# Designs tried in a protein design run: designed miniproteins, single chains, continued (4). Part 9

Each design is a single chain, and the fold is of that chain. pLDDT is the mean over its residues in the fold that is shown.

## One batch from the design tools (miniprotein)

Design m12280
Fold by ESMFold2-Fast:
Structure m12280 (fold): chain A 92 residues (1-92)
Amino acid sequence: MTEEQKKRLEALKPLVDEITDELAKKYGLTPEQKELLRKAIENYVKFLLSLRPDATEEEIKRDILLTIENLEKYMPKEFAILFFARYTELAA
């Protein structure tokens, strides 16, 4: 990861918190599940920036939400959010 990517990742911390809070409220997550999701979103953003260093906040949020939405097509919504959290943990 370049220095610019590290700086960008730190600047995106409020976005990570926003997405985590939004999803935790939407899916009724426990505090433990919310913390797992926060780490998963951070890892996903880090991974995404390694592939697309110039990805905008809108693109990052869209990609995360679309990934979860697509998983909901194949599994119950409660499992979709937890699968996303575990998937990003494994990708880190």
Scores: mean pLDDT 74

Design m12281
Fold by ESMFold2-Fast:
Structure m12281 (fold): chain A 73 residues (1-73)
Amino acid sequence: DPEREEEIRKNLDSDFKKSKEDLEKGLSSGIYNTLALSLLVKKLGIELSEEQKELVKKAEEIAEKYRQLRENR
């Protein structure tokens, strides 16, 4: 339903904005929420904006650094 897709899109845009603010403040919730939203968007087949793609890329880069720290013994 087009109305449901628009509602989901609006909610995703709002959630990405909040996760961006958290990420800019250095909160781990910004990383977690951005990556969770990325997975949800892929599952729903919804297209991300260029700004949202850049936010996901930043969150993935920070998550990879955390992964490297965990693999260091």
Scores: mean pLDDT 79

Design m12282
Fold by ESMFold2-Fast:
Structure m12282 (fold): chain A 58 residues (1-58)
Amino acid sequence: GDLEKAAEAAKAGGTAATAAASGHEARQMGSPDGYLGERAGAAGDAEKGIELVEKAAK
């Protein structure tokens, strides 16, 4: 149902926030490739989360 899709989108947003926090430490350790990889993954999850929320809201 719509509520289930909204809950999944919220979970994806939480995952993106966690990945962003981890990326900060990776950057300070001098691992730019690792940071870019984590950020790309987090962005992908966040974008899918937004799509699910938009579909549920409609």
Scores: mean pLDDT 55

Design m12283
Fold by ESMFold2-Fast:
Structure m12283 (fold): chain A 116 residues (1-116)
Amino acid sequence: DKKIEEAIKFYSELVAKFLAGKMSLEEALEEFRKKLEEDPELAEAYLLTILSSKLEKSVGEIKKLKKEELYELLLSKTKNITEEEKRMIDAIVNKDVELQIELTLEIFKKHLEALL
């Protein structure tokens, strides 16, 4: 999926700049926010890559599943469903672009903070 590749590449470049000390956390978040506002499909793509990794299913397979099936599959893999994971599933299933952008930025911030 071209959008998946674009999302991963942009994410990786921001992470690399942040870890190299060339960009602050606030600057990385602002650049990512602007990119997601210009191309909101990248937010869905990013969230789908996280779910794909967690559920051990391709993005194409995940897109075919109903909300209830996604919850059941996630529970079978993790024994627990976090509030963040519920919000991700809801944002994807409901095509809630604003929530997809918000969640992508929240998760990205947490990941950058965890890398330090």
Scores: mean pLDDT 83

Design m12284
Fold by ESMFold2-Fast:
Structure m12284 (fold): chain A 77 residues (1-77)
Amino acid sequence: MSAEELRAAYAEFRAAAPARVAAWEAALPAELRPLAREYERLRLEALEAIVAGDEARAAELEERIRAVLAEIQALLA
C-alpha cells in the first residue's frame, strides 16, 4: 500500500467516524461508552501517525489501544 493509498483510506475511515461513534452509543452499555470513544479516538490518531510516517508515534498509540481494549474486555467479562 502506497502513502497515497493510505491517505485515501484514512480520509474515508475518518469521514465514517461520526456514524461509527453513533453506533457505539446505541449498542453499548453506558459504562463502556467512554472507553469505546477513547478506542475510536486512538485508532484515528494511530492512522494519522501511519499516514504521516511517524512509526514511533504509531507504536505508542498501538500500545494505548491494546490497554483500552484490555480494559473493555475486563468490563465485559
Scores: mean pLDDT 75

Design m12285
Fold by ESMFold2-Fast:
Structure m12285 (fold): chain A 62 residues (1-62)
Amino acid sequence: AIGNAGVQDGLYGIGARSGDKFAFGTGKDLKEAEEAARKIQEEVPEAADAARAALEALKKNA
């Protein structure tokens, strides 16, 4: 599984993929990025650990 997070067009972005399944979300702040990460974990449970790791990296860099 692969997860990525960063700032995109002034918005916080987070996404995760496992095989042919992927989900992504955006937030105007870290709180909304955390909610997006939760939804990604629900949509792609196989990538839940990758989504959590990407969120933690985003929090360290914010």
Scores: mean pLDDT 76

Design m12286
Fold by ESMFold2-Fast:
Structure m12286 (fold): chain A 72 residues (1-72)
Amino acid sequence: NQALIERYLKQSEELMKGSKREQALGLALKAAAYFLSGDYETAIELLDKAVELDPELREQAEALKAEAERKA
């Protein structure tokens, strides 16, 4: 869904202007957008960066990474 991908990318861009936690959420949304577009390699890379900024995201990121790796 291109409209959803565009919304996630725009929301990610706004979050990247905020706090460290917001920046981590922004990277996670950007990863979700790339996942939806079929770019699983970039999605995994962005999830790793999100976890580096906020380790609390690790569990959710690992779940999405596992799904991306299955499809890659």
Scores: mean pLDDT 83

Design m12287
Fold by ESMFold2-Fast:
Structure m12287 (fold): chain A 68 residues (1-68)
Amino acid sequence: SPQLREEMRRRAVKLVKEMEEYAEKNGVPQDKLDELLLKFGERLQTARSLEEVQEVIKETKEELKKIS
C-alpha cells in the first residue's frame, strides 16, 4: 500500500534524525554515523514487511550504541 510505505518512510526519517541527535550528544564520529546510515538505507530497501522494518530499526539502534 502506498499509504503504508509513506508511513514507514516518515518513521525512517524520524529515526535518522534521532540517530543524528544521539551521535552529536555521544561524540560519534561523522564517518561512522554516515556508514551506519548507509547500511540502514540499504537494509530498508530489502525489507518486505513492517516486522522486517522494525527489526532493521532495532538492530541499527544497537549498532549505534556500540560505536559511541
Scores: mean pLDDT 79

Design m12288
Fold by ESMFold2-Fast:
Structure m12288 (fold): chain A 116 residues (1-116)
Amino acid sequence: STAETLQEIRDLLVEISKELVKLVQDYEQGKVSNEELKERLKEILEKLKKVLELAEANPEVSEETIERVREMIKLVEETIKKIEEGKLTLEDLRKFEEELLDLISRILAELAGLLA
């Protein structure tokens, strides 16, 4: 059902937000290498691609929300590229986390309205 699909999107985004916060904290503490950070961001990227697929298939999801999902995908891809090029700074990673969490919060607010 539409409600089940919207709940799946919500659950994926909540999981992504928790994984992202832990990943950034672990990386800042030296518990995660650049290669491990890259691989875990690729896993987040695949989850975001699933969110995009589900959102595009649902006519109740706004184009603005779909564009926010595309922006999240772009941010993850750009961060992976910075790691591969040896150019990622801790400030870049913190800004990435803040921007991704803001986009997730905006999408979750729309989904809450659609499920009410």
Scores: mean pLDDT 90

Design m12289
Fold by ESMFold2-Fast:
Structure m12289 (fold): chain A 88 residues (1-88)
Amino acid sequence: MTVVERSATVDLDELIAKLKEVNPELAKAIETGETLKFTVTEEDGAVVEITVKVERTDDSVVITIEATVTNPDGSVTKAKLTLTLTNA
């Protein structure tokens, strides 16, 4: 399992406004705290499951992306990315 953590200080209102232009689904998830789930089957038969979880506090937004890849041979690879955005 690969785990990557990142943090940044940003203007959250400006970031959300920009996200609405390029990814309105993610902007909505940040505002509402909704979990987004995607499943993709690749050409080689691998199944990729992606979960995006957004947690909002008064001064920060934490975005967690988890990916699970089940390969055709039955092997499983997992990766997790956490991004913490703190209001400036």
Scores: mean pLDDT 73

Design m12290
Fold by ESMFold2-Fast:
Structure m12290 (fold): chain A 110 residues (1-110)
Amino acid sequence: MAEEIKKRAEDIKTKAENILKQAELVKSHAERLLPYAPELAQKAVDYAQKSIDYAKKAIEFANLAIRYAEEGDVEKAQEYLKKAEDYLNKAISYLRKAVDYLMEANRKIA
């Protein structure tokens, strides 16, 4: 049980780290489009920032789930695993919104 929670938390951490990298790239790209499509680019920046913030929270809670699983506190490990999963799902949702606005900004200036 504790080993399964630890593996799931490690998987969530890896996914959250990948989402964080993608969101940072989307934010950087959107910031470059601000002079050309300010409204759409700003929405992409804002949603990318939300994705970054939630991905960082997912990593934090995944690390807590790993720690409590290693200590044998299955109940706390499971609680933090659920929080990590929820924040990861929010990070993914906001990343999709950021990408959609970035694509719209690129279409407007093309």
Scores: mean pLDDT 90

Design m12291
Fold by ESMFold2-Fast:
Structure m12291 (fold): chain A 88 residues (1-88)
Amino acid sequence: SVASTTAGALILIGVAEDFKLRGGREEQVEGAVLAAGVASRLGLSSEDAERVARRMLEDPERTLRLGEAAREGLEEGRRVIEELVREA
């Protein structure tokens, strides 16, 4: 579903952001491999999961920007939920 795909993307991007913060190519590779593992668990083929890791490593800056956007989206989502709970 769209919701499951979105949750998976946020997790993968979060992992990518973490590897970037740790710095160095070795850490980036570790983060990308972990992201590929999560993608496989979400039902992606081995080939598609490897593509995710490859794309993350080919453009680390873009991967980091996606991670920042995901973090902002999660914070905004939390605030919306808090408002809805207060209305109930």
Scores: mean pLDDT 68

Design m12292
Fold by ESMFold2-Fast:
Structure m12292 (fold): chain A 62 residues (1-62)
Amino acid sequence: MSLDEQIREITDHIVKTLRSRGQDDLAERVRELGKRMIEQGVSLDEFHAALEELMGEWEREQ
């Protein structure tokens, strides 16, 4: 699987899980992040770091 495919697969899995739990706002933020990361051609490590930051900030904001 390519890097872009790996980021897409991880993003889709997380988004589906979050939506199933009624966390639609967070799911959309994660989906948008994944799309941006694919477009920018970032590494998987950079994607994981950005995802952790996004989820941590969202949890603090709620």
Scores: mean pLDDT 79

Design m12293
Fold by ESMFold2-Fast:
Structure m12293 (fold): chain A 80 residues (1-80)
Amino acid sequence: DITSPKMQAEIDLALAEMLVSIMKLMVENGAPLEEIEELKKRAIELAERAIKIGDEEIQKRAKEVIEEAERVLEEARKKA
């Protein structure tokens, strides 16, 4: 693999952060709850991968991404 473990963790974290941003846009636009739930699952999977191989700062940020994804889904549930 051409990408180092640290680079892979950084990429996974960046993708997880992007998916949470997309989830927020989906909530604002009234997207189906099922679609938001699917993006949450993907964001958490990416964040968990970043936690496994990332440094302390990446692990902290990844945990924050997981918490934010959970908050966004709860907001979506209240609107549904």
Scores: mean pLDDT 84

Design m12294
Fold by ESMFold2-Fast:
Order: C-alpha cells, then sequence, then structure tokens
Structure m12294 (fold): chain A 74 residues (1-74)
C-alpha cells in the first residue's frame, strides 16, 4: 500500500494533494477532525479551509495493509 502527499506542510485554505493505492480508504485525523477523503483513480484532494493549524495524520487502508503520513497545516 502507498500514501504520498505533494507537500508536508499546507497553509490553511490550500488543498492537500496526494496519491494512494487505488481502492484504499484514506482518512484524515487530527485536532477535532476524523474525516474520510474520497480517492479517485489513486488521487485525492482535501480542502484545508475548515482545519485549524496543527499536525494531522493521513492513513490509507486496503486489504489489512496500512500506511500513514503526517502533514502540518500552518
Amino acid sequence: ISLETLKDSYAQGKSILGTATPGAEVTLTGPGVNEKIPVYNGVFQFDTSKLSPGTYTLTAKLDGKEASKTVTIT
């Protein structure tokens, strides 16, 4: 399983852009947040406008496999 983001840090209001293994379920967790991110053909985008600044974890899950990546919202 794979999980990658274009950047490790995003200004609030900019989208997190990334890729995951096609078919994986991607979730974003952090302060007050636990959201499922739609993945389309292995690509995802998540608007950070509703996120407070802080550290968030992206987790991709598929067939009992898991990959995680940390991103910072500034």
Scores: mean pLDDT 82

Design m12295
Fold by ESMFold2-Fast:
Structure m12295 (fold): chain A 75 residues (1-75)
Amino acid sequence: DIEEKLNKAVETGQPVLIEKDGSLIAVTGTLPELKEKALELIKKGVESAVVTEHTDVDGTRHVHVRKFSREQLLG
């Protein structure tokens, strides 16, 4: 269950790699929003992305996403 993997990753801060419905999504960080963003990207059929947490100089934490194409993964 990908939701269980995402919950564990967010709870522990440990990186997780999810492959579902042709999407390859890497998640790292402890923000609850990371789980929702990863699920959103899978639902939209994004080929590949990295979803991570970023902290601003003022201490604000937010989700950061980098998208990839299949071509970028293959070479």
Scores: mean pLDDT 78

Design m12296
Fold by ESMFold2-Fast:
Structure m12296 (fold): chain A 81 residues (1-81)
Amino acid sequence: EPLSLEEQEKILKKELEEAEKWAKENNWSEAEKLQIEVGEEAARVLIERDEARAEPVRKAQEAAEKGDIETARKYLREARE
């Protein structure tokens, strides 16, 4: 019934890429753009099952949701390394 993990990975990646493009095209605030970027990285970490990057991504999401742009960017950079 539900989509296979492989299909879900493809859909999730595409949806997040489109959301990032949408935010960029519509001149969303830095906070809104950062939330999209963090969501995209969280999806990649989940798909790759990279435990070492999962924690930085989680911290970036928490900071972005609180509007703490500096902290969110710091953890997003750590997750992308």
Scores: mean pLDDT 67

Design m12297
Fold by ESMFold2-Fast:
Order: sequence, then C-alpha cells, then structure tokens
Structure m12297 (fold): chain A 75 residues (1-75)
Amino acid sequence: SAAAARKAAELALYQQAMNAINQLAQRAASLSPKERLQLLAEMYRATADQFRSQGYTLASDMFLQQADNLEQQLA
C-alpha cells in the first residue's frame, strides 16, 4: 500500500540520518563521552524538528525517542 511504502521510506531516511549524525559525533575527538552524548541528544532533537517540518512524522518521533533514551543516560 501507499502508506506502507511511505513508512518504509521514512524508516530508511531515519536510518541514514541516524548513521550520519552518529559518525559526525564520533569524529569530535575533543569531547568527553558525556559531552558526546549531550551533542547526540541535541542533534537528534534538531533533526526531529526538521523532519516534522517536512512532514516526516514517523522519522521525527523516532529521533525524539532516541534523544529521550540518551538523556536518561546523562543523569
């Protein structure tokens, strides 16, 4: 169905963006592990906002969930 195709496309977009963000954060050699998690959480939230503005609600929701998971580790 068209809905299933859109969901699959959003999941692929999410996976590609997630991989790119994680690689970028890992290249920040001057950051401590905690600082790197903080950067990742902020990047995930910013990316979620961008995807939502473009109508990619599934990808946006998935990024927000990952940001929440990281913030739980930053205690």
Scores: mean pLDDT 84

Design m12298
Fold by ESMFold2-Fast:
Structure m12298 (fold): chain A 98 residues (1-98)
Amino acid sequence: SPVDRIRRALRRVTEGFRKMIELAKEGKPKDEIIEQLKSVFDELRAELPELRDEIDAIYKETVERIKKASNEEIVKIIQDTLKRVTLLLQDAIDAAEA
């Protein structure tokens, strides 16, 4: 079902973002964090092509924020992005159940 597909995508996104938060807390290079972000968003875009424009907008903004940020700010940027993606996917679940 569309709802089950979105719920699976949300679980995968949550796990991918947990990994990114761990990389950021360990002080890994920005390029490594951006590669993980790209991997998560490439998979999300493939699973939810109907949300591609919204997914791409969040991805581009997040990459720009990470590139401009200090290392201490990266964890917060990743956490804020996870909240935005979670809201997008939860809204999509709610719309599919309506």
Scores: mean pLDDT 88

Design m12299
Fold by ESMFold2-Fast:
Structure m12299 (fold): chain A 90 residues (1-90)
Amino acid sequence: STVEAFEKAVEKILAYIREVLDDSAVKAFEERLQEILEEVKKNPEMSPELILQKVLKAIGEVADEFGLSERRKLVLQNQAALYLREAFKE
């Protein structure tokens, strides 16, 4: 299901973030991604494209909050997009 696919993607995204960012930033990303996961659970018909948009926006906002460079923000967004695309493949 879309929910199960997204849960697996979130786990991979958070594992990646934990290896490259400080604990305070990791916690902010965990909270934002968990909020999106709860939205997907409530709306399981939500398209993969909309889920991708919500995740990339959340990553951008948290990256900006923690003063990450544009390069670091793009790397995080690209990695998250990769995990989401792989999870949503049939």
Scores: mean pLDDT 86

Design m12300
Fold by ESMFold2-Fast:
Structure m12300 (fold): chain A 85 residues (1-85)
Amino acid sequence: GPVSDAEIKEALGLIYLGIGDWLESQGRYEDAVEAYQKAAELFVEAGNYKLAADSYRKMAEAYRKLGRTEQAEIWEKKADELEKK
C-alpha cells in the first residue's frame, strides 16, 4: 500500500536524530539542537511521543554542553510531560 504520512515523518525524524547525534559527536552542539528539534517535531506529528521526548532530552544535553542550563531544564521538563501522553 502507499506509505503513510506518519511513516514518512517518523523516517525523517530518525534521519534528523542521527544527524543530531553525529553533530553532537563533533562538538557542534548548536547545530545538534536544531537537528534534534526537527526530529522531535516530526515525531510529534507522527504520534511517536517517546522518540519525540528522547529528542527533547538530547536537546537538553546539548544545551548543557553549551552552558545553557535554563534551556536544558525547560526541554527536560517538556520531555517528561510528553511521555505522559
Scores: mean pLDDT 90

Design m12301
Fold by ESMFold2-Fast:
Structure m12301 (fold): chain A 120 residues (1-120)
Amino acid sequence: MTGEEAFKLIEEGRYKEALEYAKEQVELALEYLEKYEETGDESYFYLALAHLNLAIDLISKLVEITGDEEVKKLLEEAQKALDEGQKYYAQGNKKKAIESFKKAAELLKKAIEKLEKIIE
């Protein structure tokens, strides 16, 4: 499934399927971060970034629908962690960049779990 197809699921009211796809994006990002840590190949860092950004965008649309303030706060904290991770990466601090992206992923997992309880 593409990101475009996942946004279409949200427009069609298929929120559970869109949320499952957002969860898959977070899991893929963590796999790419592991590969980056093991190989040092920067392409994996940018793949992790792309997948985390897509998860944030999808969850953001679901927050607009649900109005859940706690999930909104988790998204804001996840975005901040991604921004910090990108700054550390630009500074050559790969360890802190990876830690920041893992923090973003954990915050997104919490947001997803919260939404799963709301979107029955």
Scores: mean pLDDT 87

Design m12302
Fold by ESMFold2-Fast:
Structure m12302 (fold): chain A 93 residues (1-93)
Amino acid sequence: AELAERIERLEKEIEELAKKLKLPEEKKEELEKLRKEALEKADVPEEYIRAGYLAALLAVLKELLEKKGKGSEIDPLAAEIRAILAELERAAE
């Protein structure tokens, strides 16, 4: 699968997880603001910004899951994002 398709799949999975965990609207707006600013100002590939946004969103969702004793459930998604970021760094060499 193409890197962009992998990121799009993760975006959908993590967005659905955020909805299930009832992520506060204020925190979602805060993260979306940071993503928008990065897309407008950063001289890096869009995929890098998207993957970074997902990593930040997962960190917030992990905090919500830890309150339920389920923090480890997010670890596979976090590992996949780290793999994508590593591939993007390798491509930038």
Scores: mean pLDDT 77

Design m12303
Fold by ESMFold2-Fast:
Structure m12303 (fold): chain A 87 residues (1-87)
Amino acid sequence: SEVKKLLQKAQDLLVDAQRALMEAIQRGEPEDGLQKGLEKLRKGVEYLEKARQMVRDGEEDKKVIELAKKAEKYAKESKELVLKLLK
């Protein structure tokens, strides 16, 4: 299923973003930059959870895909912000 693949991709990207954030925390990176990355990560998790709930509710694939893509976007933005701190 395309929906299952997109949800798994969003989950994997959120896990990657969380790992990058944990690495930055361990390196003692500035709190302000960490907070921005964390906020993006939280938004990504919210969208993924909503997408999963829509699957359970039998909502159309198009709506689920839109939310999964938003989760992916926030995961990528979180990781990009955090990786800039590590450079």
Scores: mean pLDDT 85

Design m12304
Fold by ESMFold2-Fast:
Structure m12304 (fold): chain A 69 residues (1-69)
Amino acid sequence: MPLSPLEERVLRALYGAGEISNRELAAALGVSQSTVTRALNRLEAQGLVARTKDGRYVLTEAGRAAVAA
């Protein structure tokens, strides 16, 4: 699926941070938490992002490959 500019920014932020909450990501990107949550849900559906047991988000191997390419 094509990535939106917001989804690309989310992936790049996760690539640099490693592990981050939706709240921290919203603050870093200057958008609302609901906007970030929607982008994260779409990226999870694509297998590019995974949620940790602590409610934080990380890139999958596929997500890291998508950013690095």
Scores: mean pLDDT 81

Design m12305
Fold by ESMFold2-Fast:
Structure m12305 (fold): chain A 99 residues (1-99)
Amino acid sequence: KKAEEYIEKAKKSKDNAEKAYYLYKAGLEYEKEGNYVEAELAYNEAYLLLTGENGEENLEKFNELLLEDGEEPVTAEDLLNKSIELSVKVLEEAVKKVT
């Protein structure tokens, strides 16, 4: 599936901005599939790459890649918020399955 293809590209990337781009695209595809755990992990990894060493430069290049692909630019806070929101969805689904 498309999400796994993006994860494979992320693993092969040596550039943190490109790696974050593929992780973000994988997260979007996992979210569409209802795979919230994998989507959360992908967004969190992208967030760490875009806020760590050279984070501002990586975020700029990451958003250039998104714009080339016809996507809207995102902030680091947007990625953090997506990760938190998906954590809540994962917990909600777990509760619904056992109650």
Scores: mean pLDDT 81

Design m12306
Fold by ESMFold2-Fast:
Structure m12306 (fold): chain A 70 residues (1-70)
Amino acid sequence: MTEEEKKILDEKLKKTLSELDEELIKKQAELYKKILSEQEEPDPLILYNLGMLLKKLGKEKEAAEYFKLA
């Protein structure tokens, strides 16, 4: 494998991992939203974690609301 081929492979791998991470983050955020909807008292740790996940997804305004509640 050439150094050039290795660089292209690493670049594609980084893109694939980023896309995979975004899908996992989205699923995790949806799970946390469901947990919060089933709780009488919102867990501050879940609120904070949901905010972090939403921030990673580019939903900064929504993330800020959850951080404020945490």
Scores: mean pLDDT 76

Design m12307
Fold by ESMFold2-Fast:
Structure m12307 (fold): chain A 100 residues (1-100)
Amino acid sequence: NLLNTAELYEKLGKLKEKEGDLLGAAKSYVKAAEAYESLPEPDYLKAAELYEKAAKIFEKLGDNLKAAYLYEKAAKMYEKAKNYDKAINAYEKAIELYEK
């Protein structure tokens, strides 16, 4: 069940973040976002939020290219969710990091 997989990766990400495993947290949030995006009825808003959480972690780790890519993913998901304000902000973050 893809929804159960999404929820478990989201919980795993939160637990890894609390334990200070930032890289593991980011990877788990990406897997959760991919699962929410791939549902028969995609949860675009949830996918966007999780890509954005992963992007912020990679940015903190200094991986600007991965952060930019994940902000771009988040922006596309916010756009599909019709949350245009958050989509614009996420695209602007991706551009900023790609230009660095």
Scores: mean pLDDT 91

Design m12308
Fold by ESMFold2-Fast:
Structure m12308 (fold): chain A 119 residues (1-119)
Amino acid sequence: SNLEKAFERLEKIVDKAFERAKKWLDENPGASLEEIKRILDGALGIVMLAAEYILSTLSVDEAKELANRLKKYINEKVDELLKYAMEKHGIPQEEAEEIKKRVKEEIDYFINRVLKKLE
């Protein structure tokens, strides 16, 4: 279906963005919390730009279903990257939880705004 093809395309984009972020963390063992936040925000920016375009190619109902699947997938990748950053860069759990909460709210805001434009 168009929905499954769109999800597969977005999944590949998400995977590549987060693979690049993880590689950057591996190459920068002395990275500050602020630098780590910037790298995560960069990965999310790429994903959100792709999501806006791909969601706009679908029907409203398909876009809503894809958006829910995408939100879940991105949040899982954020969780994985933050866990990795905690283990490798010593980020405190409390700070990682604050980043996770902020990012979830930003993803929800962006996706809801995109969906509203399609109505």
Scores: mean pLDDT 88

Design m12309
Fold by ESMFold2-Fast:
Structure m12309 (fold): chain A 89 residues (1-89)
Amino acid sequence: LEARFEAALARLRELAATLPADARARVLGLIDQMREAARAGDLETLVARAREIDRVVAEVVPSDSPLFRAIERELAGIVTLAQARLAAA
C-alpha cells in the first residue's frame, strides 16, 4: 500500500484507541478489513467498511465532537486515496 494510505490507517487506529473498549475492538477490525479490501482492489467493500466505522463511532461519540471530526477526516482521506489508486490502475 502507498505510504500515505498506511499513514492515514495508522492515524485512524490511533484515534480508534481512544474509543470505549467494545467500539474500539470493532473499529480496529473494520480498519483491518478496509486494508484487505484495498489490497484486493475491492473499492465497494472498502467504502462499505468505512461507512460501518462511521456508524459505530456515531453510536459512542457525539457527531459535533473533535474526535468524530478527526475520524471522519481520516476516513474521507483513506477512501479518496483508495479511489485515486484504483482509478490510476
Scores: mean pLDDT 81

Design m12310
Fold by ESMFold2-Fast:
Structure m12310 (fold): chain A 107 residues (1-107)
Amino acid sequence: IEEAKEFIKKYASEKEQKLFEEQLKLYEENKDRALEDLDEETRLKIAYLLGFLATFGNEEAAEKVAELQRRLRENRTPRNIRLDIAAGVGELHAAVLLTVAELEKKK
């Protein structure tokens, strides 16, 4: 989490930093709740954050992303599809930021 916070501060836009802070706050506030018990908007924001954190080697986030993907197969609801997409978008966003970071190191 701390590495992801430092990375966001250095490479993310102001809008992305605000979104990350909002997602992180929602995650911390709902840490003890099952994702299924949360409203759709909160679940999607947390899934996006988990995908991003998994890219930084956060083991807990990686396990939760894997669990969301398993639930997609077992329970074929539109909600599960959205959760899986959100996690995948989080990973894609992290990949873009990592590419920017590597380009900055070479310049």
Scores: mean pLDDT 73

Design m12311
Fold by ESMFold2-Fast:
Structure m12311 (fold): chain A 66 residues (1-66)
Amino acid sequence: SEAEKLLKEALKHAAGLFQQSIDNNMDPVLLQQSLTSHDYYVQGRQALQRGDYQKATEYARQGIKA
């Protein structure tokens, strides 16, 4: 589904930001962006588990954008 695909991309984006924070000696801005992106991913997964596909895709898009 589109929701699953977007959630996978949101998780990759969060992981990439976290790796960048590590590479930059735990840069607090990159770390905060990673945490924000991951939080959207978690909320999107919870929405998907409830069958709320619209909210799942919206949260995933926000996670990718963070």
Scores: mean pLDDT 87

Design m12312
Fold by ESMFold2-Fast:
Structure m12312 (fold): chain A 84 residues (1-84)
Amino acid sequence: MIVLPPEEQHEEVLEEFGKTVLNMSLEEFLSLSREEQEKLIEEKYEEIREIFLKSPDATPENLAQFDYLYEQLKALVEEYLKRK
């Protein structure tokens, strides 16, 4: 089961993700097509995951947590877009 943050925090979480991971604002991210948004999230997830896998911190527990955060992010984007 994926637990999302409170609705009030959805924009803050997405803005933080955009700035720290995608190097773009929430407005820039929302200006992309849904297909472009999904592709960008997937490409960045794969890029970061490959870097993480080469780290000594790449334990099965940490990888499971990382994968969970990715699924949580996708669910958050879907939920946010349904409201807009």
Scores: mean pLDDT 73

Design m12313
Fold by ESMFold2-Fast:
Structure m12313 (fold): chain A 64 residues (1-64)
Amino acid sequence: ERFTVPGGGNRTVGPDSAPEMVVTEVTTADGVPRLVAGPRYTDAELAELAAIAVAASEALAAHK
């Protein structure tokens, strides 16, 4: 979980190489890790992502 760490485009993390992108590694139901890259986020967008992450974590806990 690296949604706050900037990364370069389609790569993992690279804070000094490309600080404009946020890269998150997510493991899908297939069990294969996937990388999801997004543009630079504002404070409001980061707050929304944090709320979504909390909701997803709660759903995942209920799933188990």
Scores: mean pLDDT 53

